# Designs tried in a protein design run: designed miniproteins, single chains, continued (4). Part 76

Each design is a single chain, and the fold is of that chain. pLDDT is the mean over its residues in the fold that is shown.

## One batch from the design tools (miniprotein)

Design m14617
Fold by ESMFold2-Fast:
Structure m14617 (fold): chain A 57 residues (1-57)
Amino acid sequence: DEARKQALLEETARAGGVPLEQVQQVRDIHGLDLEELERMVRQARLGAEAGRNPPRA
């Protein structure tokens, strides 16, 4: 459903720290479906979790 796609886009934007409009533009360019959006959200969450204890740099 469109509402579910919108919710996933908002989740991706929050996880990535970018404006929702940028995520929507990327979706339009790449023609992302629900499965791809769910995978993107999962990857973003994993990246955020891995960055919880960043190494010294």
Scores: mean pLDDT 63

Design m14618
Fold by ESMFold2-Fast:
Structure m14618 (fold): chain A 85 residues (1-85)
Amino acid sequence: SLRDQVVAVVDEAIEEAKKNNLDQEFIDLLEDIRERIRAASDDQLLDVLSEITRKLTTLSYTSFSSESRSIVNKLLKRIDDVVNS
């Protein structure tokens, strides 16, 4: 399902962040995003993904380190690829 594919993509981002010893606040943000996607109903999923994409894009300009921004940019591209597949 779309949900399972997006959850898998977020799980890979969380794993990469943990392997690179990134900030716990950033890891917590990604885990919160994963749980929000898991909790969304099928009819809410695209709206939730749109909100998450907007939030991550905003935070990438204002709050993230270069390393966290790299993971976020990869995550955003992979979500877009899954949604438009």
Scores: mean pLDDT 84

Design m14619
Fold by ESMFold2-Fast:
Structure m14619 (fold): chain A 74 residues (1-74)
Amino acid sequence: TMVKGVAPSTSPEAEAAVEEVNRMAAEGASLEEILAFVERKREEARAAGDEETARQLDVLGRLVRHELAQQRAA
């Protein structure tokens, strides 16, 4: 659904997921664990019908997958 008059912004749930990803990374979590967390949160958002959060979490997941692919290619 398109909404007029609203600037693009990170949803609170997506922002909380980014904060948790940063915390996990600081605690030494693997990129695989971080990706699993992000994908789980994206699935929860989709199941709830929260398309904006799901879309933003998909972007985050793509960034984590890119980093994981770079690490695995080394």
Scores: mean pLDDT 76

Design m14620
Fold by ESMFold2-Fast:
Structure m14620 (fold): chain A 78 residues (1-78)
Amino acid sequence: MSLEEIIEEAEKWKEEWSKKLPEEAAKVVEELAEEAKRLAEKLAEGVPLAELEAEEERWLKENEEKIKKAIEAYHKAA
């Protein structure tokens, strides 16, 4: 998968889910899509995949509370 393909898929995901999710959950999906684009750009710059995987895990850990709140907003809307 190329950088262009990753960006395209991330934008398609953002567009699709932002229309169906509560505002809080849609915001987290948008942040996930932007982080995916950032990691893809670093991969294109030659950063090793293992380092990018570690960065992704760190981002998920740092944003765990935001993700949890988005899940709660989704369940509350259901």
Scores: mean pLDDT 71

Design m14621
Fold by ESMFold2-Fast:
Structure m14621 (fold): chain A 80 residues (1-80)
Amino acid sequence: MTPDEVWFQQALDRISGLLAEAGEAQRAGDRERLAALLDEMERVLDEMREKAKTWPPEQRERALGFIRALREGLEGLRAE
């Protein structure tokens, strides 16, 4: 793996952990915690998007498509 691929995988692992915590908060009815976790995930996705913009076009398009799908998932969690 390249350093950029390792960084991206670490960012995905971070999102995965935050999603697990968001699921717990949603089950507990903790709306404040859920909102904070969704905001943190948005911040990680913003960092991933900015990093992906520095990549070659083909790799960039794939990464941005994946990031977009993750954001749609977060919007679903906010809207229920």
Scores: mean pLDDT 80

Design m14622
Fold by ESMFold2-Fast:
Structure m14622 (fold): chain A 64 residues (1-64)
Amino acid sequence: MSAEQAAAVNRALAAYHAALDRLDAAQRAEAEALLDRVMDPTASDAEVRAAAAELEAFLAAATA
């Protein structure tokens, strides 16, 4: 894992844990689906970073 990929994953995980108590059941299910893409061991560094950014954007919108 690159340093950039690791940093993106760590930020996405921190955002996910911070948002968990503020999400309804449907938002939690969507966040978990996005998290599965972030944690996909077959995904490329670019795919993981894109998934991490998508998860962060979703969580920001869901908790706005």
Scores: mean pLDDT 81

Design m14623
Fold by ESMFold2-Fast:
Structure m14623 (fold): chain A 60 residues (1-60)
Amino acid sequence: SMDDVEKFIEEEAERLISLGVPQDQVDTIRKLLLDLYRQGRVTEEDIQNAMRGVEDHARR
């Protein structure tokens, strides 16, 4: 659901900020993914995969 996706993105955004990703970049990613999901252009799985990729990159 939209609420579950929003919650997931919020939790992942907090993790990215804790890993040193700038808040403005995290906010941009959040807005983009939520907008794409609202438009039906990406699935919940696509969002999960995208956020994992950003988190993995940030941990290097």
Scores: mean pLDDT 80

Design m14624
Fold by ESMFold2-Fast:
Structure m14624 (fold): chain A 100 residues (1-100)
Amino acid sequence: MEKKRAEELKEEIKRILQEKLKMSEEEAEEFIKLYVEEASASEKKSEVEILEELKRELEEALQEEEPEELRKGLEKAKLAVKLRDASVEERRKAHEELEK
Protein backbone atom coordinates (compact mmCIF):
# COMPACT_ATOMS: atom_id res chain seq x y z
CA MET A 1 0.00 0.00 0.00
CA GLU A 2 2.61 2.60 1.03
CA LYS A 3 4.94 1.87 -1.93
CA LYS A 4 2.10 2.26 -4.45
CA ARG A 5 1.00 5.55 -2.86
CA ALA A 6 4.60 6.84 -2.91
CA GLU A 7 4.81 6.07 -6.65
CA GLU A 8 1.48 7.83 -7.30
CA LEU A 9 2.60 10.89 -5.32
CA LYS A 10 5.94 11.01 -7.19
CA GLU A 11 4.10 10.95 -10.53
CA GLU A 12 1.73 13.73 -9.38
CA ILE A 13 4.62 15.89 -8.14
CA LYS A 14 6.61 15.20 -11.33
CA ARG A 15 3.56 16.31 -13.36
CA ILE A 16 3.30 19.57 -11.37
CA LEU A 17 7.02 20.28 -11.82
CA GLN A 18 6.86 19.56 -15.57
CA GLU A 19 3.53 21.24 -16.42
CA LYS A 20 3.52 24.23 -14.04
CA LEU A 21 7.25 24.91 -13.57
CA LYS A 22 8.36 23.74 -17.07
CA MET A 23 11.01 21.38 -15.71
CA SER A 24 12.28 18.46 -17.79
CA GLU A 25 11.39 14.93 -16.65
CA GLU A 26 15.01 14.38 -15.55
CA GLU A 27 15.11 17.64 -13.54
CA ALA A 28 11.79 16.79 -11.85
CA GLU A 29 12.94 13.26 -10.91
CA GLU A 30 16.30 14.54 -9.57
CA PHE A 31 14.55 17.21 -7.48
CA ILE A 32 12.10 14.72 -5.95
CA LYS A 33 14.93 12.26 -5.17
CA LEU A 34 17.10 14.93 -3.51
CA TYR A 35 14.16 16.31 -1.50
CA VAL A 36 13.14 12.86 -0.19
CA GLU A 37 16.76 11.94 0.69
CA GLU A 38 17.34 15.23 2.55
CA ALA A 39 14.00 15.14 4.40
CA SER A 40 14.44 11.45 5.33
CA ALA A 41 17.86 12.23 6.86
CA SER A 42 16.47 15.02 9.09
CA GLU A 43 13.00 13.72 10.08
CA LYS A 44 11.25 10.57 11.35
CA LYS A 45 8.68 10.80 8.53
CA SER A 46 7.81 8.09 6.01
CA GLU A 47 8.46 8.66 2.30
CA VAL A 48 4.68 8.97 1.73
CA GLU A 49 4.40 11.72 4.40
CA ILE A 50 7.38 13.59 2.90
CA LEU A 51 5.89 13.39 -0.61
CA GLU A 52 2.41 14.48 0.59
CA GLU A 53 3.98 17.52 2.30
CA LEU A 54 6.03 18.37 -0.82
CA LYS A 55 2.92 18.17 -3.05
CA ARG A 56 0.95 20.38 -0.64
CA GLU A 57 3.77 22.94 -0.40
CA LEU A 58 4.11 23.10 -4.20
CA GLU A 59 0.35 23.56 -4.68
CA GLU A 60 0.22 26.30 -2.00
CA ALA A 61 3.34 28.05 -3.38
CA LEU A 62 1.82 28.09 -6.89
CA GLN A 63 -1.21 29.96 -5.49
CA GLU A 64 0.98 32.60 -3.76
CA GLU A 65 3.84 33.21 -6.24
CA GLU A 66 4.64 33.09 -9.95
CA PRO A 67 5.80 29.72 -11.34
CA GLU A 68 9.03 31.29 -12.64
CA GLU A 69 10.03 32.50 -9.16
CA LEU A 70 9.19 29.13 -7.59
CA ARG A 71 11.31 27.37 -10.24
CA LYS A 72 14.31 29.62 -9.44
CA GLY A 73 13.92 28.83 -5.73
CA LEU A 74 13.92 25.08 -6.41
CA GLU A 75 17.03 25.34 -8.63
CA LYS A 76 18.86 27.20 -5.83
CA ALA A 77 17.85 24.49 -3.33
CA LYS A 78 19.22 21.81 -5.70
CA LEU A 79 22.52 23.70 -6.00
CA ALA A 80 22.80 23.92 -2.18
CA VAL A 81 22.57 20.10 -1.94
CA LYS A 82 25.26 19.69 -4.64
CA LEU A 83 27.52 22.15 -2.77
CA ARG A 84 27.30 19.92 0.34
CA ASP A 85 28.45 16.96 -1.80
CA ALA A 86 31.39 19.09 -3.02
CA SER A 87 32.35 19.78 0.62
CA VAL A 88 32.59 16.01 1.22
CA GLU A 89 34.94 15.67 -1.79
CA GLU A 90 37.03 18.59 -0.44
CA ARG A 91 37.38 16.66 2.84
CA ARG A 92 38.64 13.63 0.89
CA LYS A 93 41.27 15.78 -0.90
CA ALA A 94 42.53 17.08 2.46
CA HIS A 95 43.12 13.49 3.63
CA GLU A 96 45.08 12.74 0.42
CA GLU A 97 47.30 15.82 0.95
CA LEU A 98 48.18 14.62 4.49
CA GLU A 99 49.70 11.50 2.87
CA LYS A 100 52.45 13.75 1.42
Scores: mean pLDDT 70

Design m14625
Fold by ESMFold2-Fast:
Structure m14625 (fold): chain A 63 residues (1-63)
Amino acid sequence: GEKSARAGEEAAKAGDGAGAAAGAHEYSLQNDWKGARRAAEAAKEAGHELGAAIAERSYQQAK
């Protein structure tokens, strides 16, 4: 749900790439491509290459 997606985005900013990927996936299930993109960008800014790649894949599936 949206709460899980937001928690994932916050986890990405705190340095949790796995949380970022989970959040982006939740956004993609809701067809919220903007949310998925924000999670991918947050993971990248936090320096989590693996989390950023997984989040980016979720974003690509949502759009």
Scores: mean pLDDT 68

Design m14626
Fold by ESMFold2-Fast:
Structure m14626 (fold): chain A 92 residues (1-92)
Amino acid sequence: RELIEKARQALAEGNVEEAFKYYKEALDKNPESLPVLDEAILAFAATGDPEILRELGLYLIEKGYPNLGMVALAAARAVEQGRLGFTPEIPV
């Protein structure tokens, strides 16, 4: 779908809010586009904007994907801390 390309173009133009709008629209029209959120998380993390990642996480929870929403929220925290780690921590 072109919505993902529109989102990427909006990010290239610095329009993070527009990019988020396109990603949400893509998910609303085709929930099978769950891989879209991985791209959105990576793109927003690259911009260093934890607020948009937090909004994405809350949106996913509201849509009924709490596990994926938690992943986006974790990414937001990693961006806030300036650390991007994908290996989960194992508490002893």
Scores: mean pLDDT 69

Design m14627
Fold by ESMFold2-Fast:
Structure m14627 (fold): chain A 55 residues (1-55)
Amino acid sequence: RVDDLIAQGRAVDDRIRSLRVQRSTASGSVRSSLDSQISSLDAQRDAIGDEVLSL
């Protein structure tokens, strides 16, 4: 279970990294959408980290 949470956290980190690369070349509404997605994934990563620490 802990290993699954760690794997999920790493997958989220990889996705955030990919989205940040896309954001660097994006503008306007696309960039705003990417910023929102990155913020949501950052919150999800923090929640996963909190769950791991609670175990």
Scores: mean pLDDT 80

Design m14628
Fold by ESMFold2-Fast:
Structure m14628 (fold): chain A 99 residues (1-99)
Amino acid sequence: MSLGDQIRATFGGLLAAFESNSGIVEKLSENKMLIDTGKLEQGGGEEMKELLEALIKMLEEIGKETGLVKVRRLSETKIEIEFKDKEKAAELLEERARG
């Protein structure tokens, strides 16, 4: 897989975890999640942590350019993500990961 393919797959996994309120993701509202990367260090491995950090960076860039995503780093392991338009943010991330 290319890095872009891995980031896209990781985002799909995060969205699935968000909808099910499971794994490293805590559902705070319909459009807001908390990601706890500290849970990965107990069993997820370094590679997944690197993919998540790359994904978070892309979401921050989309948020800065469009205002559709707000990313807040609460600690080194806890990141809050709020989507103003989750579907459009997902499309933009997929385009960036393919580009």
Scores: mean pLDDT 76

Design m14629
Fold by ESMFold2-Fast:
Structure m14629 (fold): chain A 81 residues (1-81)
Amino acid sequence: MYEVYIVAKFPTPEQAEKAAKEIEKLPGVSAEVDGNILRVRVRAETPEELRELAKKVVNIIKKYGGEILAAARSEEDLAAL
């Protein structure tokens, strides 16, 4: 299994929630919202599938005005940032 974690900040909690709902429709993706901060976990069986899913997630984040704060291969790497 391949995995990546993405953290994004939105102008408002409403935009973060809209992005999360659209992202949750993607297979292998989970999203958590805390105020205007969005945390996304992307999982896939192949590197190609992971790349395509991560690209879709980033495009949705940008669509709702989000800024990427961090991207890491594990939760532990995110905690070190």
Scores: mean pLDDT 80

Design m14630
Fold by ESMFold2-Fast:
Structure m14630 (fold): chain A 65 residues (1-65)
Amino acid sequence: SDQNNEAAQKGGMAGAAEGMRTGDAEAAERVGYLAAKKAGGDEQGIEEGRRLGYTAGKAVADSGG
């Protein structure tokens, strides 16, 4: 849904920013989850935001060496 798509996108962006700040993919996942939930995602949107946050955070962390 539109709302889930927005929630997932916000989760991914927030997770990427946290990954850049901390270099920690698990922290990025947590922030992505919280951002997607705050954006009003349903269960699927929140889980997708968590996944996107982790993926983005891991990519940033892995590139930061």
Scores: mean pLDDT 79

Design m14631
Fold by ESMFold2-Fast:
Structure m14631 (fold): chain A 92 residues (1-92)
Amino acid sequence: IKVVGALIEDGRIARVESQETETKEEALEFVRRFLREAAESGLEGEIYVQLPGSEEDAREMAEEIKRLAEELGLKVEVEISGKTIHARVRPA
């Protein structure tokens, strides 16, 4: 699983981080940490997750990402393209 997070300030990348993980749990921990950083900084965030599994696995992970963002008070838009998840988050 490949995960990429980018924090965006005034349309520019302020920070980018990527990680390759073996488990969905590790990928979600990266996402949770990144979303927390976005919430605390007040910046916009973009998250990309590429899964080796099925499209069903991508949908389940997208729902979990949306829940995590909403729990942190962020507005979130999630889009799925095949096995790739793209999430955009903004301060509420």
Scores: mean pLDDT 75

Design m14632
Fold by ESMFold2-Fast:
Structure m14632 (fold): chain A 93 residues (1-93)
Amino acid sequence: LVAQGDQALAALQAAIAAGDVAAFQQAVAELDKLVKQLYKQGQFALALELAARTVEAASPYLVSQMPEEEKAENQARADAMIAGLRALAEELR
């Protein structure tokens, strides 16, 4: 599942670089599926880390689509979410 997560993250980055909205949505859906599967298998730390890496990869692109006055606030929210997910992953080991 970790290797599949790395492949899905690579697909997400490729979709962002290509501006392919359909590929972006497909990569996000695959990452969501993998995170849920890790959770169902009791791999909580890996699920949280994969979720954090997904937000980290997607957030600059999503923030870039926002009005200038909203970019800083939404980037700060994304950074806080990433930090929170990683803190929980460390606690769960």
Scores: mean pLDDT 80

Design m14633
Fold by ESMFold2-Fast:
Structure m14633 (fold): chain A 68 residues (1-68)
Amino acid sequence: LQQQVRQLLHQMSQSDDPQQSLQLGQQAAELWRQGGAPEEQVQLLLETVRANAAGDLERAAELSRRLA
């Protein structure tokens, strides 16, 4: 499960389409939720994905550090 989430996040980072990146990130978040991740962590991942898709790299980096 964690490997699948990591793979989706990797594919998201390689996508040149912001909408595709957002969809891949949402899929990763849903798999993470199904794997029993706390809702706080799932929401943090979703916010990180949205910030990255919007080009807000500073916010994406901040949120990503909170995930780690």
Scores: mean pLDDT 74

Design m14634
Fold by ESMFold2-Fast:
Structure m14634 (fold): chain A 120 residues (1-120)
Amino acid sequence: SKAVEEMKKVAIETLEEIKKILEEFKKQTDNEELKKLLEEYIKKLEEHKKKFEEAKTIEEVLENVLKLIEDHHEFIAKLEEVSKKLSEEERKKTLEMMDKIREVLAKGLEKIQKILDEYE
């Protein structure tokens, strides 16, 4: 399906953009707890990418999108808790990275919704 192919492309591009932000931020932090949290989420994004690559139907793509949103919310909650233990400077950088990831995900989800609207 053209819709499935277009949605998969947008989803994978969105995940790769988020992954690049996380990998770059991981290189800039000296906090081991933060590094571990970033590594765990990068691994989850890689698992979601594989699920998107394997998806054959709109339903399978959307199920993985919902799981991605759930994992994103859990990650943000864990980041908020870790950020409270950081220096003022590192906390500010962490919050800036969180906002950037939220923006990338929101943009990706908007593009996926537009594809759905075209095929409904």
Scores: mean pLDDT 89

Design m14635
Fold by ESMFold2-Fast:
Structure m14635 (fold): chain A 72 residues (1-72)
Amino acid sequence: SEFERERELAEELKARALAAIAAGDEFEYGVYVLALAVLLSVYRRLAEKGDEEARELAEYIDALLDEVAAAA
């Protein structure tokens, strides 16, 4: 898949955000959530242009952000 590395990155960012929550590190949490949100914005824009793989990745990242928010 064209976006395999981006899926791996999104999962790593989620794991880092969850670790920051567990550690009580609000700064690190904010950094990783912002990184996920930027990634989501990029792939949402590509999805709007008709890129189906970008749409799937955007939906995936959105779900990861929801999971992180639920854990906070």
Scores: mean pLDDT 86

Design m14636
Fold by ESMFold2-Fast:
Structure m14636 (fold): chain A 61 residues (1-61)
Amino acid sequence: SVEERERAFLAEVFRLLDEYRAGRLSEEQLLTRIREIAERAGIPEAQADALVAAVRADLAR
């Protein structure tokens, strides 16, 4: 289902955030990888864009 795909996608996003906080990814690498996994998972571009914008805003605090 769409909800199952979205949950799996978000779990992968949280793993990438852990890698970023561990210093293994830059902010741009994090955001690029989020877009790549969204594309592979078939997440609509608008939803992927909204998530990337939200992550970018959180990191700018």
Scores: mean pLDDT 80

Design m14637
Fold by ESMFold2-Fast:
Structure m14637 (fold): chain A 82 residues (1-82)
Amino acid sequence: SSSAEDRAVEAALRVLDTDGDGRISLAELRAFLQSLRPDVVSPDEVIQATLAAYDTDNDGVLDLAEFRRLLEDWGIDPESLI
């Protein structure tokens, strides 16, 4: 059975995943980063660099495991995103 944290990460991913594909695209990651720092406009290169840092299979998107690692490394509680 999934832990409460695993369910929260899945729910947070679903909130950000506008396409419903179960992964975070560059555009969805941009929206997420802007929600964390609404006074800062990050260029595509910065967002791509952030994605690439967690995209271990180089498919250009973040899966659930990669997204969880990003939240853990950044100290973000996934429940705060729901």
Scores: mean pLDDT 75

Design m14638
Fold by ESMFold2-Fast:
Structure m14638 (fold): chain A 74 residues (1-74)
Amino acid sequence: SAVDLLREALKDPEIKSLLQKLLDGTYAFGGRGRRAEEELRKLLSSKFSQEQIDQILDLIRFDPDTARSIIDES
């Protein structure tokens, strides 16, 4: 599930730090977290397939409250 994929991704402290910054509203200049999302995709691509990355990013994009809860418990 997307939840299980996010939990696995959060074991990486770099990914966890970037996700916390994305979800707390600390976005890079250049519009709406675009650079932060690009960096997140790069970090995820070293460990996950494109399908798995899309599942993680869809959870963050469309259910950010659930994503925040998972990060807070990790």
Scores: mean pLDDT 76

Design m14639
Fold by ESMFold2-Fast:
Structure m14639 (fold): chain A 91 residues (1-91)
Amino acid sequence: MGLTPEQERDVKIAMLRIQLAVAKIAKESGEKRNNQEIVELSTEMEEIVQKRLDLLEAGTLTPAQEKADQEKLKELNKKEQELVKEQEEKL
């Protein structure tokens, strides 16, 4: 009874757009520092988020796909955070 289905969809889209923006910023940072691992991880995250946005807008996103994509993004995000931390520690 909190959010309508339309509001829930809007929140999911907004969260994915934030995640996409964060991945783009991380990729740009990696490119400026010539860190290929961050660039590759951020590119993979962008592709997963973009595909998920496309499926969500098409109404074809299944719960199984959503769960798999969430688990993959969580794993990639953790790896990216570790690499970013290593870059900051070198400063």
Scores: mean pLDDT 74

Design m14640
Fold by ESMFold2-Fast:
Structure m14640 (fold): chain A 77 residues (1-77)
Amino acid sequence: MVVRRTIKGKPSKEELEKIIQDLADQGAETITVSVIGPDGTVKSLTFSAKDIKKAVEESSKLIDEMDPEQVTITGVS
């Protein structure tokens, strides 16, 4: 299974947590968060869906640093 969620602009930590939890609940084994900065720079972080807290915390830090134009969250089973 592959499920993608795309957010325009900078998501809140609460919105991130909800999306990551939803993907894990759908059976995702890995979660990849891809952050696109306003300059087009792309950075991606990949986490186990068993560690949602780590995925949310690390992704929130990256999002705060990059002030993104877009964030894509991909769940893979």
Scores: mean pLDDT 83

Design m14641
Fold by ESMFold2-Fast:
Structure m14641 (fold): chain A 82 residues (1-82)
Amino acid sequence: MEVTGVGKKAAEAGREGAAAGLASPDAIKGAGGALLGIGGIVSGWLADKMLESGLISREEAEELGREGERDGEAGREVGLSG
């Protein structure tokens, strides 16, 4: 997914979460971490696309980016907790 601008941190955190989940030796924790990481990437992408389309304000896009960043970080924590 192409993510630039306000969604970038969410996409980066989401990629780290997905990577940690996929590398987890625990299949359940790995799946949970990967799903949370993917959620962060998707939230970052949606924030950028919704801002670009004029559907939301920059402030709303930044808030979605922060939510996606938290999801990506949570995914990393779950993946690494194994």
Scores: mean pLDDT 72

Design m14642
Fold by ESMFold2-Fast:
Structure m14642 (fold): chain A 95 residues (1-95)
Amino acid sequence: SFVEEVRRRMLEAALQTINDGARAGLSPEETRRRVHEAVDRLKAEALARTSDPAVRREIEREAERVKAQADALIDTGEELLKIGDELDKELEAKR
């Protein structure tokens, strides 16, 4: 469906933006901002292509869901970095 295609593109854009942010050394906050901007741009493009109120509502809901999923992934990445830092400190103390 059109909504499924839009959702897939939003997910691809979110993942690409997270990966690009990580490689560029961006903060979690800046990465989140760029993900939201990319998803909102795709949402605006999709909404410009349809006048069906039900489809428009689904696109808006999927954009919010993708942003929430991306935020959760970024938050998980930050927690994993904290765990890694603590493990590194413990390993150094035992050397």
Scores: mean pLDDT 84

Design m14643
Fold by ESMFold2-Fast:
Structure m14643 (fold): chain A 79 residues (1-79)
Amino acid sequence: MTPLELVELAIEEARRAKEKLVEEGIFSEEQATDLAIGVLRIVRGVLLSTLPKMNEEEKKEAEKAIERLEEEIKRLEEE
């Protein structure tokens, strides 16, 4: 699993979890959104911490994955 594939999976799972938690009345929309943002921020932090240990090819893919995470986090924060 590449960093970009992992990030796309994390985004999809976070989106599905948010939708399910709100629809089932477990969390409010605000609480579920905050949880999703928190999870994505953790994934971003892990990727950022590993960048210095990556080769050029891995770093390029990880940077794309980080950009994708930042875009999704921003989208959720603006909901």
Scores: mean pLDDT 80

Design m14644
Fold by ESMFold2-Fast:
Structure m14644 (fold): chain A 77 residues (1-77)
Amino acid sequence: DAELAAEVAAILAGETNPAVLSLRDAIVRAVEAGDEERLAKLLALAQPLSPETAARLVALLRRHGFDLAADVIEQIS
């Protein structure tokens, strides 16, 4: 989903965390491909997320049916 990928990229652009910065392109690519299992794995590695970024990503991912990826963010924070 190209629109979801663009919104995820915009949310992650606010992060300064080196782990997030190094994985951001891979996360966006997983969203574009609709690869939810890979997305969930990448989000588990791209920690810690700021509470604001985590909340925005969870809301966005659930709105688009990426419940597995959203659950991973909630479990780690």
Scores: mean pLDDT 80

Design m14645
Fold by ESMFold2-Fast:
Structure m14645 (fold): chain A 95 residues (1-95)
Amino acid sequence: SDEELKKLAEESRKKIEEKLKKLVDKGIINEEEAEKILKKSKELFDLLVKKRNLELLKSSKEVIETLLDMLEEGKIDVDTVIDSLNLMIKHVEEQ
């Protein structure tokens, strides 16, 4: 399951990166904002791999995808996405 966790984390990172690239291409966010979100997402996924929490990694990916959909729809801003990622990281660190 360690190999499955690492594979899921990498696939999740790639999907988030692809989605962020589409948001930059649409002019919703700039490249610096996309890099910040990607870096925080990677930190969260790396932490979840270390904690060996497959279910939380799956749900965290879905939450990030939902936040990026809300960002694209103009329902939230970049600061809200970053704050949400920071809260998720803190919650996982407290486990």
Scores: mean pLDDT 88

Design m14646
Fold by ESMFold2-Fast:
Structure m14646 (fold): chain A 93 residues (1-93)
Amino acid sequence: TRERTRRLGEEMVRGIEERDPETLEFLETYLLNKGDLAKTAEALGVSQSTVSQRVRGFMEVTGIKREDLLKYIMEVLVEAGVEELVEAVEKVF
């Protein structure tokens, strides 16, 4: 499970670097749900375990603390062209 968690975190980092649509959708969904694992899992059609493992793996690989995670994700999405997604964020909130 440790190796799986790390692999998922590494996949997240690569997806951010490559601007992978599925990775960006995961991060956007997680941000819009304010880090709620259950709501993120329901929105993406995956298990809460999958969301938890991706988030933990990402934190482990990057060294980002939980308290800084949502801010970091917001910065990543802004760099990826989130000006078009900012209006969507305002409509969900």
Scores: mean pLDDT 77

Design m14647
Fold by ESMFold2-Fast:
Structure m14647 (fold): chain A 74 residues (1-74)
Amino acid sequence: SSFEEYKKKVEEELIKRAEELGKKTKDEALSNQILSVLTRALAALERAKSKEEVEEVYKKAMEELDKIEKQIKE
């Protein structure tokens, strides 16, 4: 269905973002934070039953990953 395709696209975007950030740091604490954000987001996506719920999970995960990226670049 188009909804399952949308969930898969969001999952792939989150995985790519997390992998990109993981390659930019050798800090174990930051790497663990990236993995924690991704793991929680993927679990929430699996349980999401609407496009609104998927969008909220994506937004929250991306905001958390953006905050981690700022710590890597400082």
Scores: mean pLDDT 86

Design m14648
Fold by ESMFold2-Fast:
Structure m14648 (fold): chain A 80 residues (1-80)
Amino acid sequence: LTRDDILEAVEKALELVKEGKEEEAAKIVLDLAKELIERFNLERSALETAKALLDFAKGRGAPEEVVNKLLEAIEKIAAK
């Protein structure tokens, strides 16, 4: 899993949010977060890792409004 793979997955999730597919987008980011935890033995929750991925996307110029909608969807799914 490369940095470019991570960016591509997050960008795909952000596009899905723009299409109103928020649950599908949240699942992509949470699955990515779980994969990163497993591959790098991170002592973090999937939600904490997902938030870090979204902060990374914001730093790369992702729209704040879209990122915030994705975060809300992630929190709803993670709470189930």
Scores: mean pLDDT 79

Design m14649
Fold by ESMFold2-Fast:
Structure m14649 (fold): chain A 66 residues (1-66)
Amino acid sequence: TGGEAASRAARAAVAGEMSVEEAARELQKATGAPYETAREAAEALVAGDGIAGDGALSRAMSLGGA
């Protein structure tokens, strides 16, 4: 499923290993969510907002069917 791929992308984003744009693309691939939803999650995760990032990631996974 896309859940593990989404978690790996989220961890890389939080660690500063990728840009917001790279994280958004990886999250979109992993979750199947619309790009706007994936980008919102990527922005929160890269900024280090753990609460907003976790919520947005969960939403992206639900919306994308992961």
Scores: mean pLDDT 74

Design m14650
Fold by ESMFold2-Fast:
Structure m14650 (fold): chain A 77 residues (1-77)
Amino acid sequence: MIEEEQEKLREEVLRLSPEQQVQAAQRMYGLGQKSPKGGEEIVKLAQEAQKAAQQGDLESAARLLGEALGKMLEALA
């Protein structure tokens, strides 16, 4: 179930423009800072995703954003 949702999100993120991927990474960074559990790892993944998107590595950015979301879902459980 979670794996299917992560795959759909990865596909959605890959369809985002580079600007939208940077914005998504910035939002994930903010969510990571507010997360009491696992927030530090979410912040790290969001920072790497933003860096990848800025460098034009959209596939790495999408993968890292998917990992960050996975950690966020674990933190909310």
Scores: mean pLDDT 73

Design m14651
Fold by ESMFold2-Fast:
Structure m14651 (fold): chain A 90 residues (1-90)
Amino acid sequence: AAREALAQLAAEKIKEVIKEVSKYYTPQQVKDIKQDLTFLFDRWMEDPSITPEELLAEVERIVDKYNLPDEVKEFILEKAREIAAAREAL
């Protein structure tokens, strides 16, 4: 139940990120960003040893890889922090 709730929250936050990114990038770039973020959050959910700080560092690495604007970077990091906080609260 808790893991399913966390997975649903992560999927919801990723969906919000993809809507924002879709304003600035091609459909193929959006797909690549979604794939990288989904893979990262799947790994994080499967591996409880990955800390919130490590998750945020990997999100930032993905953002930097795609050279996203600062406003989009801050939005994505905010959503990642919300997901990390939700797991810590469980």
Scores: mean pLDDT 78

